# Designed miniproteins, single chains, continued (2), part 25

Each design is a single chain, and the fold is of that chain. pLDDT is the mean over its residues in the fold that is shown.

## One batch from the design tools (miniprotein)

Design m4802
Fold by ESMFold2-Fast:
Structure m4802 (fold): chain A 90 residues (1-90)
Amino acid sequence: FQAAEEGDLEAVKEALANGADVMAKDKDGRTPLHLAAENGRKEIVRVLMEDEKADPLAKDKDGRTPADLAMDNGHEDILKIIEEEYKKKL
C-alpha cells in the first residue's frame, strides 16, 4: 500500500473495494495502517480502521505498532483517531 504512505486516499479506497488485504505487510513488516500513521495521514487512518480486519495492535519487524509510529513522528492526533475507531469495534 504505497498509496497509504503517499496519502492517496482514493487509491486506498479503490484497493480495499477490490479486495486488497488491509493486513498485507511490506518488506519491513508494516501494514497500510503503520504507513498511514507514520506519515500522519488522518483520513487514510480512519478509512483503514473502518475495515473489520484492521488490527491497530499489529507489530512491524521492529516490534512497533501503528500508534507507536504515530507517537515517534509527533502525530498525537493519529493516536486519538486509532483509539476512537477501535472503540467502535467493541
Scores: mean pLDDT 78

Design m4803
Fold by ESMFold2-Fast:
Structure m4803 (fold): chain A 114 residues (1-114)
Amino acid sequence: VNERNLSGNTPLHLAAQNGDLEKVKELLAQGADPNAADIYGRTPLHYAAEAGHLEIVELLLNSPLTDLTAKDENGNTLVNRKDIFGLTPLDLARKAGHEEIVELLLKYGADPNA
């Protein structure tokens, strides 16, 4: 379930980007890692936030496999993790105009100044 393509994407990255809520649920139940970053430093949360998939963002944030307090090697939690362009899931949601996702990410500890 954590197999990576040439871009470092797992099946969970692709399901989150495509808005496949049932596939996201299935993959998480099979032990897919919601904290995995691809070669662009993007997690499934980055892709769901950019694509506007509110229910998938909520599912990823509430997953027992998601540690909202765990920090990466740069000291960033999952909601504040920056991709290689310096963009957080919050930045991607704002750029795409997904205001409900912006509000949800802030509720779950996203730093508005990250």
Scores: mean pLDDT 80

Design m4804
Fold by ESMFold2-Fast:
Structure m4804 (fold): chain A 85 residues (1-85)
Amino acid sequence: LGEKLLEAARKGDVATAQELIHEGADVNAKDKEGNTPLHLAAENGHLAMVKLLLKYGADKEAKNKKGLTPKDIAKEKGNKEIEEL
């Protein structure tokens, strides 16, 4: 579940992410780099996915292996809309 949610977040597949969360996927699952679904959605500019994950309790303050929060990643990518969430 967690790895599938991480992939759905990276791709911006909101429908799949919604189903995985309904099936009990951990919205704060981490990949090998310490990235949560929220980090991957922010990295790839998937605003609708960011909003979905935040609705289900994604941790905005989670730091990956590089010490970056999802907001830090959005800022580095120039995605102002995600940075403000």
Scores: mean pLDDT 85

Design m4805
Fold by ESMFold2-Fast:
Structure m4805 (fold): chain A 64 residues (1-64)
Amino acid sequence: SSEQLELSEKLQMAAALGLEDVVKRLLAQGADPTFKGRLGKTPLDIAKELGHEKIAELLEKAIA
């Protein structure tokens, strides 16, 4: 749905910006942690590239 896409786009942005609490909230709201943006990167890929280790852990748990 359009709501799911919006949540997933916000999740990618939150992961890029290092916003841990926002990431937790978006995952709780059903954001897709496997969503690939325009660059073909998941929120987990983005968090790992930018060194946001705590966010990477949250996303790995959400995918598992």
Scores: mean pLDDT 82

Design m4806
Fold by ESMFold2-Fast:
Structure m4806 (fold): chain A 72 residues (1-72)
Amino acid sequence: SLDEKLEKVFKKYDKDGDGTLDYFELASALRSLGFNLSAEELSELFKKYDKDGDGKLDYEEFKEMVKELLAK
């Protein structure tokens, strides 16, 4: 399923194992899923989904972001 694929990708790029992706880990994860975003597009999406402002996305925020990208 999509959710199983997203969980696998998330865990692959969560290099520190803290259950979050930083900006560079997210960029690599999205690229592995076939998304060709500019740095500006990625920055705007990151700000939109980083609700805590900590510079990291958890799995639920990552999943929501990818589903938005697939709907466009």
Scores: mean pLDDT 81

Design m4807
Fold by ESMFold2-Fast:
Structure m4807 (fold): chain A 62 residues (1-62)
Amino acid sequence: MSDEELEEAFAFFDRDGDGRISLAELREVLTALGYNPTDAELRAWDRDGDGYIDFAEFREMV
């Protein structure tokens, strides 16, 4: 997937426009793309433990 497509997907779920999405929103994105992420996998990607994923972390997952 191109960076532009990733940025568009991220921006769609970044409802606050703060450059981060919640773990719940991340689960919805991944499920829509055909992935079945576990809670453990989502928490592992949340490096800060704040319940949000920034664009750099999102990009590394795909």
Scores: mean pLDDT 70

Design m4808
Fold by ESMFold2-Fast:
Structure m4808 (fold): chain A 60 residues (1-60)
Amino acid sequence: GPVLARAVKDVPKANEKFLELKKGDIVEVLREVDSEWWLVRSLKTGEEGYVPKSALEPLK
């Protein structure tokens, strides 16, 4: 099944590669790119982008 995570804080859209999130938004984790950045898809909008790993909490 999909690897899901929840945004623990608001994430601004700093550029076109980044995904804007609001606290509580649920995302699918597509790739753990490095220790700082994950590539995710918003379940709310279907948009994909990079977010800081520190802004996400994996769901069990």
Scores: mean pLDDT 82

Design m4809
Fold by ESMFold2-Fast:
Structure m4809 (fold): chain A 82 residues (1-82)
Amino acid sequence: MGTIVGKVVDTNGNPIAGAEVTATRGDFKASATTDANGEYFITGLPAGTYQVTASAAGYAPVTKTVKVEDNKFTKVDFTLAA
């Protein structure tokens, strides 16, 4: 099992609290919500390639393709534009 960790910021580098980050692979889906510092983590992910989408009210969603490996942290940061 692997972990995705990262930060969601706006175009000025300010943290976005309450953003939803969703990792999907086939029928598997796991989500986390960013904290007051814009930080999130999703753990317990089987190894594989995921589509990871960050979304927040008032911003365009951003999707990244991410490879998750067993017993590793994968850092995925997002910058969202209004």
Scores: mean pLDDT 85

Design m4810
Fold by ESMFold2-Fast:
Parts: sequence; C-alpha cells; structure tokens
Structure m4810 (fold): chain A 59 residues (1-59)
Amino acid sequence: MKLARVTKDYEARLPTELTLKKGDLVEILREVNENFWLARLLSTGEEGYVPRSFLEEIE
C-alpha cells in the first residue's frame, strides 16, 4: 500500500476531488498525471483526486 501525508490544507474544487487537512493520511490508488493523483482518505474512506504537490510519500 502506497501512503502519503497531506502537507497543507486543500479545499476540493470539484466533486471528484478530496478536501484534505494538513496531517491527513491518504492511500495512493493511481498516479493519474503530473498534477493529480487518485487517493483514498484513510480517516473517512472517501476516494477522489488530490493535487500531488500537497502530498509527501511515506515509506
């Protein structure tokens, strides 16, 4: 499972995006393009697109 930590707050702009808070953990489901990844928010189970620049990968 590929995990990432949210580094800063992000408000969803589209219904397909996730709203994120700094410190949230997400599972990376797919690296779709340079700007957005498809992820699942571990605290809620919600899935959606997130800007990759707001994420820090955890090993």
Scores: mean pLDDT 83

Design m4811
Fold by ESMFold2-Fast:
Structure m4811 (fold): chain A 150 residues (1-150)
Amino acid sequence: NREEVIELVRGLLEFIMEVAGVSREELLEAIEKLSTREDVLKRLKEYSDTLAKLERAVRLVEQGRVAEAARVIGVSPATARAFARTYREVYRALSERFPDALTPEVKRVLAMDIARYLVLGKREEALLNIVATLMATGGLSAEELKELVK
């Protein structure tokens, strides 16, 4: 149902604004930088290697291998710990608020980018990936997503 998909994406936009402190203005600016579905798919494809590194770093932190995790993503050990913790907190919050509405894969991608936005100082890059993921998940154009943010 198209209406159910739109309500899901609206709920996710509200969640991102609440949890990450992202403004409507920042979201609108990020959406304007992604003009076509081809731009969205290209960004998500190019992000796959980065996502794999971030997931490996989280696993290494959870195994107590914090120095290795820090080397994988190019940050301090303290930042690697904060990143892994923030990722798990966001993933849990997504699972609690959107039970059965999101695939585990979409939850992992969104939680990783929200954690990047909050902890790794890659705010613009993370927000562009979040927007691309929402557009892909909802099957929405940039124009349609802008209307949900307004």
Scores: mean pLDDT 85

Design m4812
Fold by ESMFold2-Fast:
Structure m4812 (fold): chain A 78 residues (1-78)
Amino acid sequence: MTFELVSRDGNTLTLKDVDTGVTFKVTLTGINFPYVRLDEVATSGYVRVNGKNFRVTASRPVSGEEMYAAAEEAYKLL
């Protein structure tokens, strides 16, 4: 997966996977909900990267693995 930063609005980054055209809205949050499983397919979920919690919303259903990748990219940009 190769991500391109589309926009940043406060604690929310919009990333595009250039290979698939899927867009991910990744929001830094203080909420500790059950995290998405790597093999789960969903349009939104919560993920934790390096002690930070993110809500990820995709433009189409994606795997939890793809949501984690998007959150890891967002973490690097924060």
Scores: mean pLDDT 83

Design m4813
Fold by ESMFold2-Fast:
Structure m4813 (fold): chain A 66 residues (1-66)
Amino acid sequence: SDEDLEALFKKYDKDGDGTISKEELKEALRDLGLNPSEEEIEKLVKEVGKDTIDYEEFKKIVSKLL
């Protein structure tokens, strides 16, 4: 659910700035039972076009992997 995804995102948004790093994204995806490769994470992050992932991009990435 959106509530569960938001809670998971906030768990890894340690600074409360509304973004997570590539490493935090990888850990969040593992918490969802997904285990993407480093290369897959790099591709997903490159599609975002920035060094950090916001909540909207996080939801989009999760949707691509489910």
Scores: mean pLDDT 78

Design m4814
Fold by ESMFold2-Fast:
Structure m4814 (fold): chain A 99 residues (1-99)
Amino acid sequence: MKKKVLIVDDNPDRRQKLVDQATKQGYDVVGTASNGREGLFLARKHKPDLILLDIDMPQLNGIRAYQSIGSDPELRHTEIELISSKNDREAFEEIRRRG
C-alpha cells in the first residue's frame, strides 16, 4: 500500500506544492490542514504514516503541535516531520527522502 501522508501548512500555495510533490513521490495524501487543530483532527481520522508539519505556523507553533500529536495514543505509529515554510526546497527534499 502507498504510505499515507497528512500535510499541515498555513500557506495554501505551499500546501498545494507539498501535495503535488508527495503525490509524485507515491504518497497517498489523506488530507491537508491549515492549522494544528485541524491537523490533529485529520490525523486521528486518517491515521497517516507521516505528517508533514510546518513549524512556522503563527497560532500554534510546530513544536507544540508535535508534542500534542506525539502524546496522543491513537497516533503512536504516526511519524512526524517538522518542515519550515521558509524553505520549500528543504521541504520537497524531505518528501523525496521519505518517499
Scores: mean pLDDT 72

Design m4815
Fold by ESMFold2-Fast:
Structure m4815 (fold): chain A 68 residues (1-68)
Amino acid sequence: DAEYEQLFKLFDGNGDGTLDAFELGRFLRSLGRRPSDEEVAELIKKYDKDGDGTLDFEEFKALLKELL
């Protein structure tokens, strides 16, 4: 959990507790992944339960469980 929180904060550049699609894309690329912008948007849609186009920490962890 602490590792995911540190990663989340590292890519949440403004510190507001959410990750946008481009921040998620940067994160995935830092892991050696090469998703397209469309693929990142699709991942956001799958895990974004509030439909705001961002992932909070809990949604981000759920995404990581499926990807990693």
Scores: mean pLDDT 74

Design m4816
Fold by ESMFold2-Fast:
Structure m4816 (fold): chain A 68 residues (1-68)
Amino acid sequence: GVMGRMDPPGPETEDLVKKLQQAYGLDVDGIFGPATENAVKAFQRQHGLTVDGILGPATVEALQQALA
C-alpha cells in the first residue's frame, strides 16, 4: 500500500497530535480530523517538509523537536 507500516510510530503519535492541536488552538482530542490535517500541513510547510498532511517519521521527528 501507499501508507507506511511505520506510521504511526506508536503512542507518542497521539501525544504529538494533541500538542499540535493545542499549538494551533484546536480541540485537544488526539483525533486526526480535517482541522488537525490542515494544521499538520501548515507545520510541514513551515519546517520545509513534504506537505502531505501525513504523520510520517520525518514529520513526527520534526514535531518532537519543535513541540517537545
Scores: mean pLDDT 72

Design m4817
Fold by ESMFold2-Fast:
Structure m4817 (fold): chain A 119 residues (1-119)
Amino acid sequence: MKDENGRTELHKAAEEGDAEKVKELLEENPSELLVQDKNGRTALHLAAEEGHAEVVELILKKAEEEGLFKELLAIQDKNGYTAGHLAVLEGHKEIVKIIEKALSKPENKDALKGVTLKD
């Protein structure tokens, strides 16, 4: 369900940094991860902009479990910013590292390239 700004309860919990509520909502309806508000922002965009590291980790873990990880990270807001771009713009270095670590997981296969040197 969306409010008048196109926001779900997941958007609000992520913006507020309510990790317990984010976890509960993701267990009930993981497809809400891909829902964009009127500004084109997902819950991940809001958590990344506000610097809520625990919420970002919960969202990325659930997106990986549901096979939505690459789609979620590719979503751009109305300004053309992904959640990763917002973390960089706001200077949230911990969130940038969390996203980079998630992108380097075996599911992306690039992590396996770092284990076997091609020289």
Scores: mean pLDDT 78

Design m4818
Fold by ESMFold2-Fast:
Structure m4818 (fold): chain A 65 residues (1-65)
Amino acid sequence: MRVLRAVAVEDFEARRPDELSLKRGEELLVFDSRDDGTVLARSLATGEEGWVPLSVLEFTGVEEV
């Protein structure tokens, strides 16, 4: 399955249990998206998954998994 690679361009603090907190510079894989501008991502540093706003991410490439 093809997934997108991304990096956090700013800090994000999770407000819900299904959201992922991020620090600027954290590398991520993105698996899915919602129409509200959020994406399902996994941190490569921690292995944790959750929903994050598209606005805090910069896409850096495509990964085959």
Scores: mean pLDDT 80

Design m4819
Fold by ESMFold2-Fast:
Structure m4819 (fold): chain A 73 residues (1-73)
Amino acid sequence: DLGAQLIARAQAGDLEGVRELLAAGADVNAADAQGRTAIHTASPVIAGVLLAAGADPAAKDAQGRTAVDVMRA
């Protein structure tokens, strides 16, 4: 599943892997079992790439948190 791989690469800070998966047609808004998308797990640099690819920064996880809420601390 390309979406699950995209989330894992974003969490690992693998910018090149994120770009490769997006080029392969990964759904940038794919969510895991907790409703988290790649942008919820991304560093600010990777979040910028995801946003350029159409990631929804207002998407909420199972706890009602957006990507901004998760990155805030």
Scores: mean pLDDT 77

Design m4820
Fold by ESMFold2-Fast:
Structure m4820 (fold): chain A 70 residues (1-70)
Amino acid sequence: MEAIERAKQRALEADKDGDGTVSIDEAADILVEETGVSREKARELLKKYDKDGDGTVTIAEVVEAAREML
């Protein structure tokens, strides 16, 4: 539970422009720190959420990814 809340908070901190998105690399670093998964696994999961292929994911998608890894 705390890992999901921390992932959300860190994604919000990474979103300095307030556009509601973070890069796959930033999101992967958050997932590695909060869930203990490998960076490679985190990136592969996040690419599935990157439906528009722009290399970014929403804060909500970071939270969903963290939930799937727990």
Scores: mean pLDDT 77

Design m4821
Fold by ESMFold2-Fast:
Structure m4821 (fold): chain A 104 residues (1-104)
Amino acid sequence: VNEANSLGETPLHLAAGRGDLEKVKELIAQGADVNAQDINGETPLHIAARAGHLEIVELLLSTPGIDVNAQDINGRTALDLAREMGHEEIVKLLESTPGIDLNA
């Protein structure tokens, strides 16, 4: 469930990037590492936030142990990427998340 490809991407990274909500649910239920980082330091949350997949962001944020403040190799969080991409609903969701770093 956590086998990474040559870019460090797990099945969860790929499902989050595709917007495949059902596959994300399946992988989380199978014990996927929701905080896994690819070669760019990006977690599935980074990828879903950048891609604008609101329902996947919601699901990941509801998962126990999620690191909502994980930084990529450039020091960017999922909140930073959502802001850069203009995904207002995801920005609002992340800013209202307990433990989020609002100064990121």
Scores: mean pLDDT 84

Design m4822
Fold by ESMFold2-Fast:
Structure m4822 (fold): chain A 60 residues (1-60)
Amino acid sequence: MKAIARAVKDYTAQGPADLSFKKGDILEILDDRHDVYWLAKSLVTGKTGLVPKEFVEKIK
């Protein structure tokens, strides 16, 4: 895994590229090059999408 993050807040996708998640969900970070959004995979649902970095914290 590149990096693991945990959701610190609930988030509902605002568009088709976005990922929805709940506080405490574990995400694999696939791309963190952007200042606002990271590309992530939910380890809960298996879906991939963009997550606002302010809503997640890296734990690994």
Scores: mean pLDDT 79

Design m4823
Fold by ESMFold2-Fast:
Structure m4823 (fold): chain A 90 residues (1-90)
Amino acid sequence: DLLEAARLGDLERVRALLAAGADVNARDEFGATPLHYAARAGHLEVVRLLLEAGADVNAKDDFGLTPLDYAKISGHEEVVELLLEAGAKE
């Protein structure tokens, strides 16, 4: 699904699923969105595509964590910068 494709960094699968009407803000059992998984994994181009598709940059999972929090925890500096440019709150 879109969450797994985002976690794995499968850019073309993410693109195909969004074109097929997948919910860019879909949430799993933990309240995590595709953007949370892409940010945690450091998949810069997937993060960019999800933001262009209308992903909520400030979405909080069930632990109260945002995509920005996961990018920072995982040390993905370019993803941190992209999320801040897209309106992520600190």
Scores: mean pLDDT 90

Design m4824
Fold by ESMFold2-Fast:
Structure m4824 (fold): chain A 62 residues (1-62)
Amino acid sequence: MVGDVYVALKDQPKLGPRFLELKKGEKVEILKEVNDDWVLAKSLETGETGYVGKSYLEEVPA
């Protein structure tokens, strides 16, 4: 999971300054697993980092 690229399955709103805003179809790199529900990720489109819900993401095959 850490270092893998995932795609957003649906929009995630900007929930706060520590959270990543995502649009459906955006790709992110996983930087850290925080807990069972959340990861710290970097948007490959904007370069922004923040928390993303795991249920919003699907792994992109290598």
Scores: mean pLDDT 79

Design m4825
Fold by ESMFold2-Fast:
Structure m4825 (fold): chain A 60 residues (1-60)
Amino acid sequence: MEALKRRGAEWRARLRARGLSQRQAAEALGISQSTLSRIERGEIEPSEETLRRLRVLLGE
């Protein structure tokens, strides 16, 4: 699959594995649930800020 779709699916899987729903993950990242949904589907690239927060949240 395309790099963005693969990356989005990877983040989705990791967030769910930590017991975070899409809603809870969006809250933790400081973004809307709709924005996170689009990122997880590879429809948009996360902003540099969101990517940084996401990596911290996932322990990277």
Scores: mean pLDDT 80

Design m4826
Fold by ESMFold2-Fast:
Structure m4826 (fold): chain A 156 residues (1-156)
Amino acid sequence: DRREIVQALYDILTGKAEAEEVIPRLLRRFVPGVDDELAETLARLIVYGTTARDPPADYVGKLAGLPPVVTLAYYASQPEPRDSEGRPLSPELAALLRQAYALLVEILGEENVKKLVELGRRYVEALEAGNMEEAREIALEALEFVRKVLEELLAK
């Protein structure tokens, strides 16, 4: 039963749990052989958009406005993913990202994950165009979509 992952993602989405603590724990449990440091680096990429260990205290990554599952789906959809600062991912981190994406597809379904990729792409395009109002609207759409999907899965 994938209910534990769905509940954990819902708790992150609703502010009941901290993504940086919960995501590495889920990765260690559901991805065989994952290294603790690698799991924590993926969590920072998903939450803050950076692979940097100690980002400045005032740093807010470009994708920090999105739910973590949207950021995960977006990065995993890139042929050669880079963080928000343009750093290329290590081969090990890229492999973990793709394993986490495959797990997300198994849990949420292919069509839902395709929508997460599209939301992430639209958000990045709005940011790159300097359209902060559109980016905010897309982030709210993403939050509501993820909430609905997770609530429907929890109701089963």
Scores: mean pLDDT 81

Design m4827
Fold by ESMFold2-Fast:
Structure m4827 (fold): chain A 78 residues (1-78)
Amino acid sequence: MFVDLLDEEIQKILLALYDSGGSATVDELAEKTGLSKEQVEKAVDKLINAGLVERQGDTVTLTELGKKIAELYKKKKA
């Protein structure tokens, strides 16, 4: 399967977390991005494997690396 870290869903979730102060629940991420909860769960799993986020229960938090990548995507939209 093609795993692309530049996937639009991954970019949307990183940006939503960044705009939320670095932390949000899975349900909040689905609402903010317009993605389904299933799409958010898949993207979060990829982000955890990449070391870009951590998860505590339903709460997803950006790591230092995740913040740097999210800032890069934010600058692309500026």
Scores: mean pLDDT 78

Design m4828
Fold by ESMFold2-Fast:
Structure m4828 (fold): chain A 82 residues (1-82)
Amino acid sequence: SKELSEELLKIAEEEKEESEEVLEKVRKLLEEGADVNAKNRTGFTPLHLAYENGLKKLVEILKEYGADLKAKNTKGKTPEDL
């Protein structure tokens, strides 16, 4: 749902520590139907935000759930370009 996808984007944007509880919450959101490739207002996916914020464990979880490594934000940047 849109709400689950927005929560996933918020975690990737705001979280600075990858606690077990946060990572489990991310897995639950994805299993419940959060869009792993959801885009925020500037075209950032959860994977873009995880790379930008150095969230290495979240990057791996997002990749496991099929995150698009080639997705471009509004500046034409892929997640690995951040």
Scores: mean pLDDT 83

Design m4829
Fold by ESMFold2-Fast:
Structure m4829 (fold): chain A 65 residues (1-65)
Amino acid sequence: SREELGRELLGASARGDLDRVKELIAQGADVNYKGDGGATPLDAARASGHREIVELLIQAGADVN
């Protein structure tokens, strides 16, 4: 489901799994997915210092606010 894709994107972004992030985006994952507490894939990538994933998510339409 799209909900599961969003949840997996959040996890992959937190882990720094760039290849998985690319696959999930290609499969239609919502880059603005909000997990528990409102955390987004962009929040997770930033918190963990995964700069390339941060840039990829922004290019894919992630909300920066």
Scores: mean pLDDT 87

Design m4830
Fold by ESMFold2-Fast:
Structure m4830 (fold): chain A 80 residues (1-80)
Amino acid sequence: SPLFRAVETGDESLLYDGSDVNAQNSLGDTPLHIAARLGRVSLVRLLLELGADPNAKDNEGKTALDIALEMNEEEVAAIL
């Protein structure tokens, strides 16, 4: 998915391709989950502005906030 590629690479231009910002991959991860895991603060903020659901849970029952706390991404955790 272009959205998942964007959050993995930091290419924000791919977020405007018309894809569902709340799309889930095979692990149940949304773009917001991956951005939080990678500590991409600007992408986390942009995804929330585009309507990303911060309460979405992956296949392990984790939210983006749970992942940010697990990864010690303090700035990401503060905005979720």
Scores: mean pLDDT 78

Design m4831
Fold by ESMFold2-Fast:
Structure m4831 (fold): chain A 63 residues (1-63)
Amino acid sequence: MAPQLAVATEDYEPLLPTDLALKKGEKVLVEKEVNENYWLAKSLATGETGYVPRSVLEILGEV
């Protein structure tokens, strides 16, 4: 998948060490679709990469 810009629609607290913590309004790059429930994303604010639920992100477009 081409990287896509997305924004967090709600705060997300990590459930696993590999998850990415997000605050509402934070922008991320979605790098890969992992499964039906999760994306691999990179925070533009912190540079951290991790898994996030698809339900907490809104896709804005390709970069």
Scores: mean pLDDT 79

Design m4832
Fold by ESMFold2-Fast:
Structure m4832 (fold): chain A 94 residues (1-94)
Amino acid sequence: DLGAELLAAAEAGDAERVRRLLAEGADVNAADVMGWTPLHLAARAGHLEVVRILLEAGADVNARNIFGLTPLDLARAAGHEEVVEVLLEAGAEV
């Protein structure tokens, strides 16, 4: 499942694998059973390059998981200031 592979690559910060999976047709907005998307996982982990790749591929910047958390919420909680800035520039709601 390309979606599950994309979630794993985004959480790991593997930017090259993220690019390959997206080129192979992986859904940029793939979600697991709890509504975690690649953008949620990359933002929580502070993987700035992966965050940029996902946003350029059309990731939903305001996606909410089952806990009502957005990528912006996770980046702020983790203290990833550069990721917070990029998400706000991409239209993340405050």
Scores: mean pLDDT 92

Design m4833
Fold by ESMFold2-Fast:
Formats: C-alpha cells, structure tokens, sequence
Structure m4833 (fold): chain A 62 residues (1-62)
C-alpha cells in the first residue's frame, strides 16, 4: 500500500541513501523499511531515499 506524506521539517541530504526535502514538500511513501524509517520519493524532485517517520505526516492513502 502506498501513501502520500507531507514533510513536517527540513532535511538536508546527508548521504546517497537519505532523501533531502523541505518542510511542506509532498513525498510518495513506497515502502516501510524498519521501525523508524520509510523509503520515499520526493514529488518535487523525483529523488528517492530514506526518511524518518517522525519527519512526515501521512495525508492520503493510495
């Protein structure tokens, strides 16, 4: 199941595995990776990477 989430905080890309985004950016959640992280795609940039669950709010289920 896929979800649309909105970023609650700014995050800079710290590594090739992490996603960079700004507060208010929309993300497509592709997969739950572990207890604290999801794998997501930025709808603004098209880049993919890991995102902490605490940094996002789910706004729509697909």
Amino acid sequence: MKYIAKALYDQEKKSEKTLGFKKGDELLILEEVDHVSVYAKSLKTGEEGLVLKTYIEIVEEL
Scores: mean pLDDT 81

Design m4834
Fold by ESMFold2-Fast:
Structure m4834 (fold): chain A 90 residues (1-90)
Amino acid sequence: LDEELRQAARAGDVEAVIELIKKGADVNLPNGSPLHEAAKAGHPLVVETLIQLGADVNLKDDEGKTPLEIAKENGHEEVKRILEAFGAKE
């Protein structure tokens, strides 16, 4: 379930993300959240959806990185702007 949520976020599958969270998947999963996966892959709509469903925009992954840091490192400007709009820190 939680790994399926991470995979859906990485794939940009908004419908799967919504359905998995409704089924009880942890939106703030430690060791790399679905928000980290969406930020790394550059999926703005998944990022917005995860934030609306309770994702912590400042959660650190297993490497100590926030979603904003990952988006910046991967050059995903649209994702970066969305994260900053919702209070993400560098």
Scores: mean pLDDT 83

Design m4835
Fold by ESMFold2-Fast:
Structure m4835 (fold): chain A 62 residues (1-62)
Amino acid sequence: SMEEAEKIVKEAERKAVRAILEGKPEEAAQILRDAAKRLEPLDPEMAKKLLESAEKLLQTLS
């Protein structure tokens, strides 16, 4: 459902931000990838967006 998808996104965002503040962007990317897998059966387009966000996080450190 849309509500379940939104909850997964918000949880992933909160955890990813915490990982970034702890200096662990690779963990933040993994959090987003794990959330994308959970989202895939609910909202495949949002799952793709989270995967793109994970990649951009890692690219920002280049």
Scores: mean pLDDT 81

Design m4836
Fold by ESMFold2-Fast:
Structure m4836 (fold): chain A 79 residues (1-79)
Amino acid sequence: EKEKLEEAFKKLDLDGDGVISYQELLAFLIDPEKGMKPTQEEIEEIFKLADKDGDGVIDFEEFVALMTSEKGELLRKAL
């Protein structure tokens, strides 16, 4: 659902620049309040799989592709 994905994207896009940086994804996923303890390597793997262009950020299209795939399971559980 687009509205749910848009809301999730906004939660990760901490500075509102329209893309998710590695730092924003890291800060979100290592939050102990979420009850998840992903390793830095797991976070890097998720970012690598989402960042198709290798530009160091995840745009909304890449985020939607990640969230609708099996590869996005850890991210979906954190949201």
Scores: mean pLDDT 69

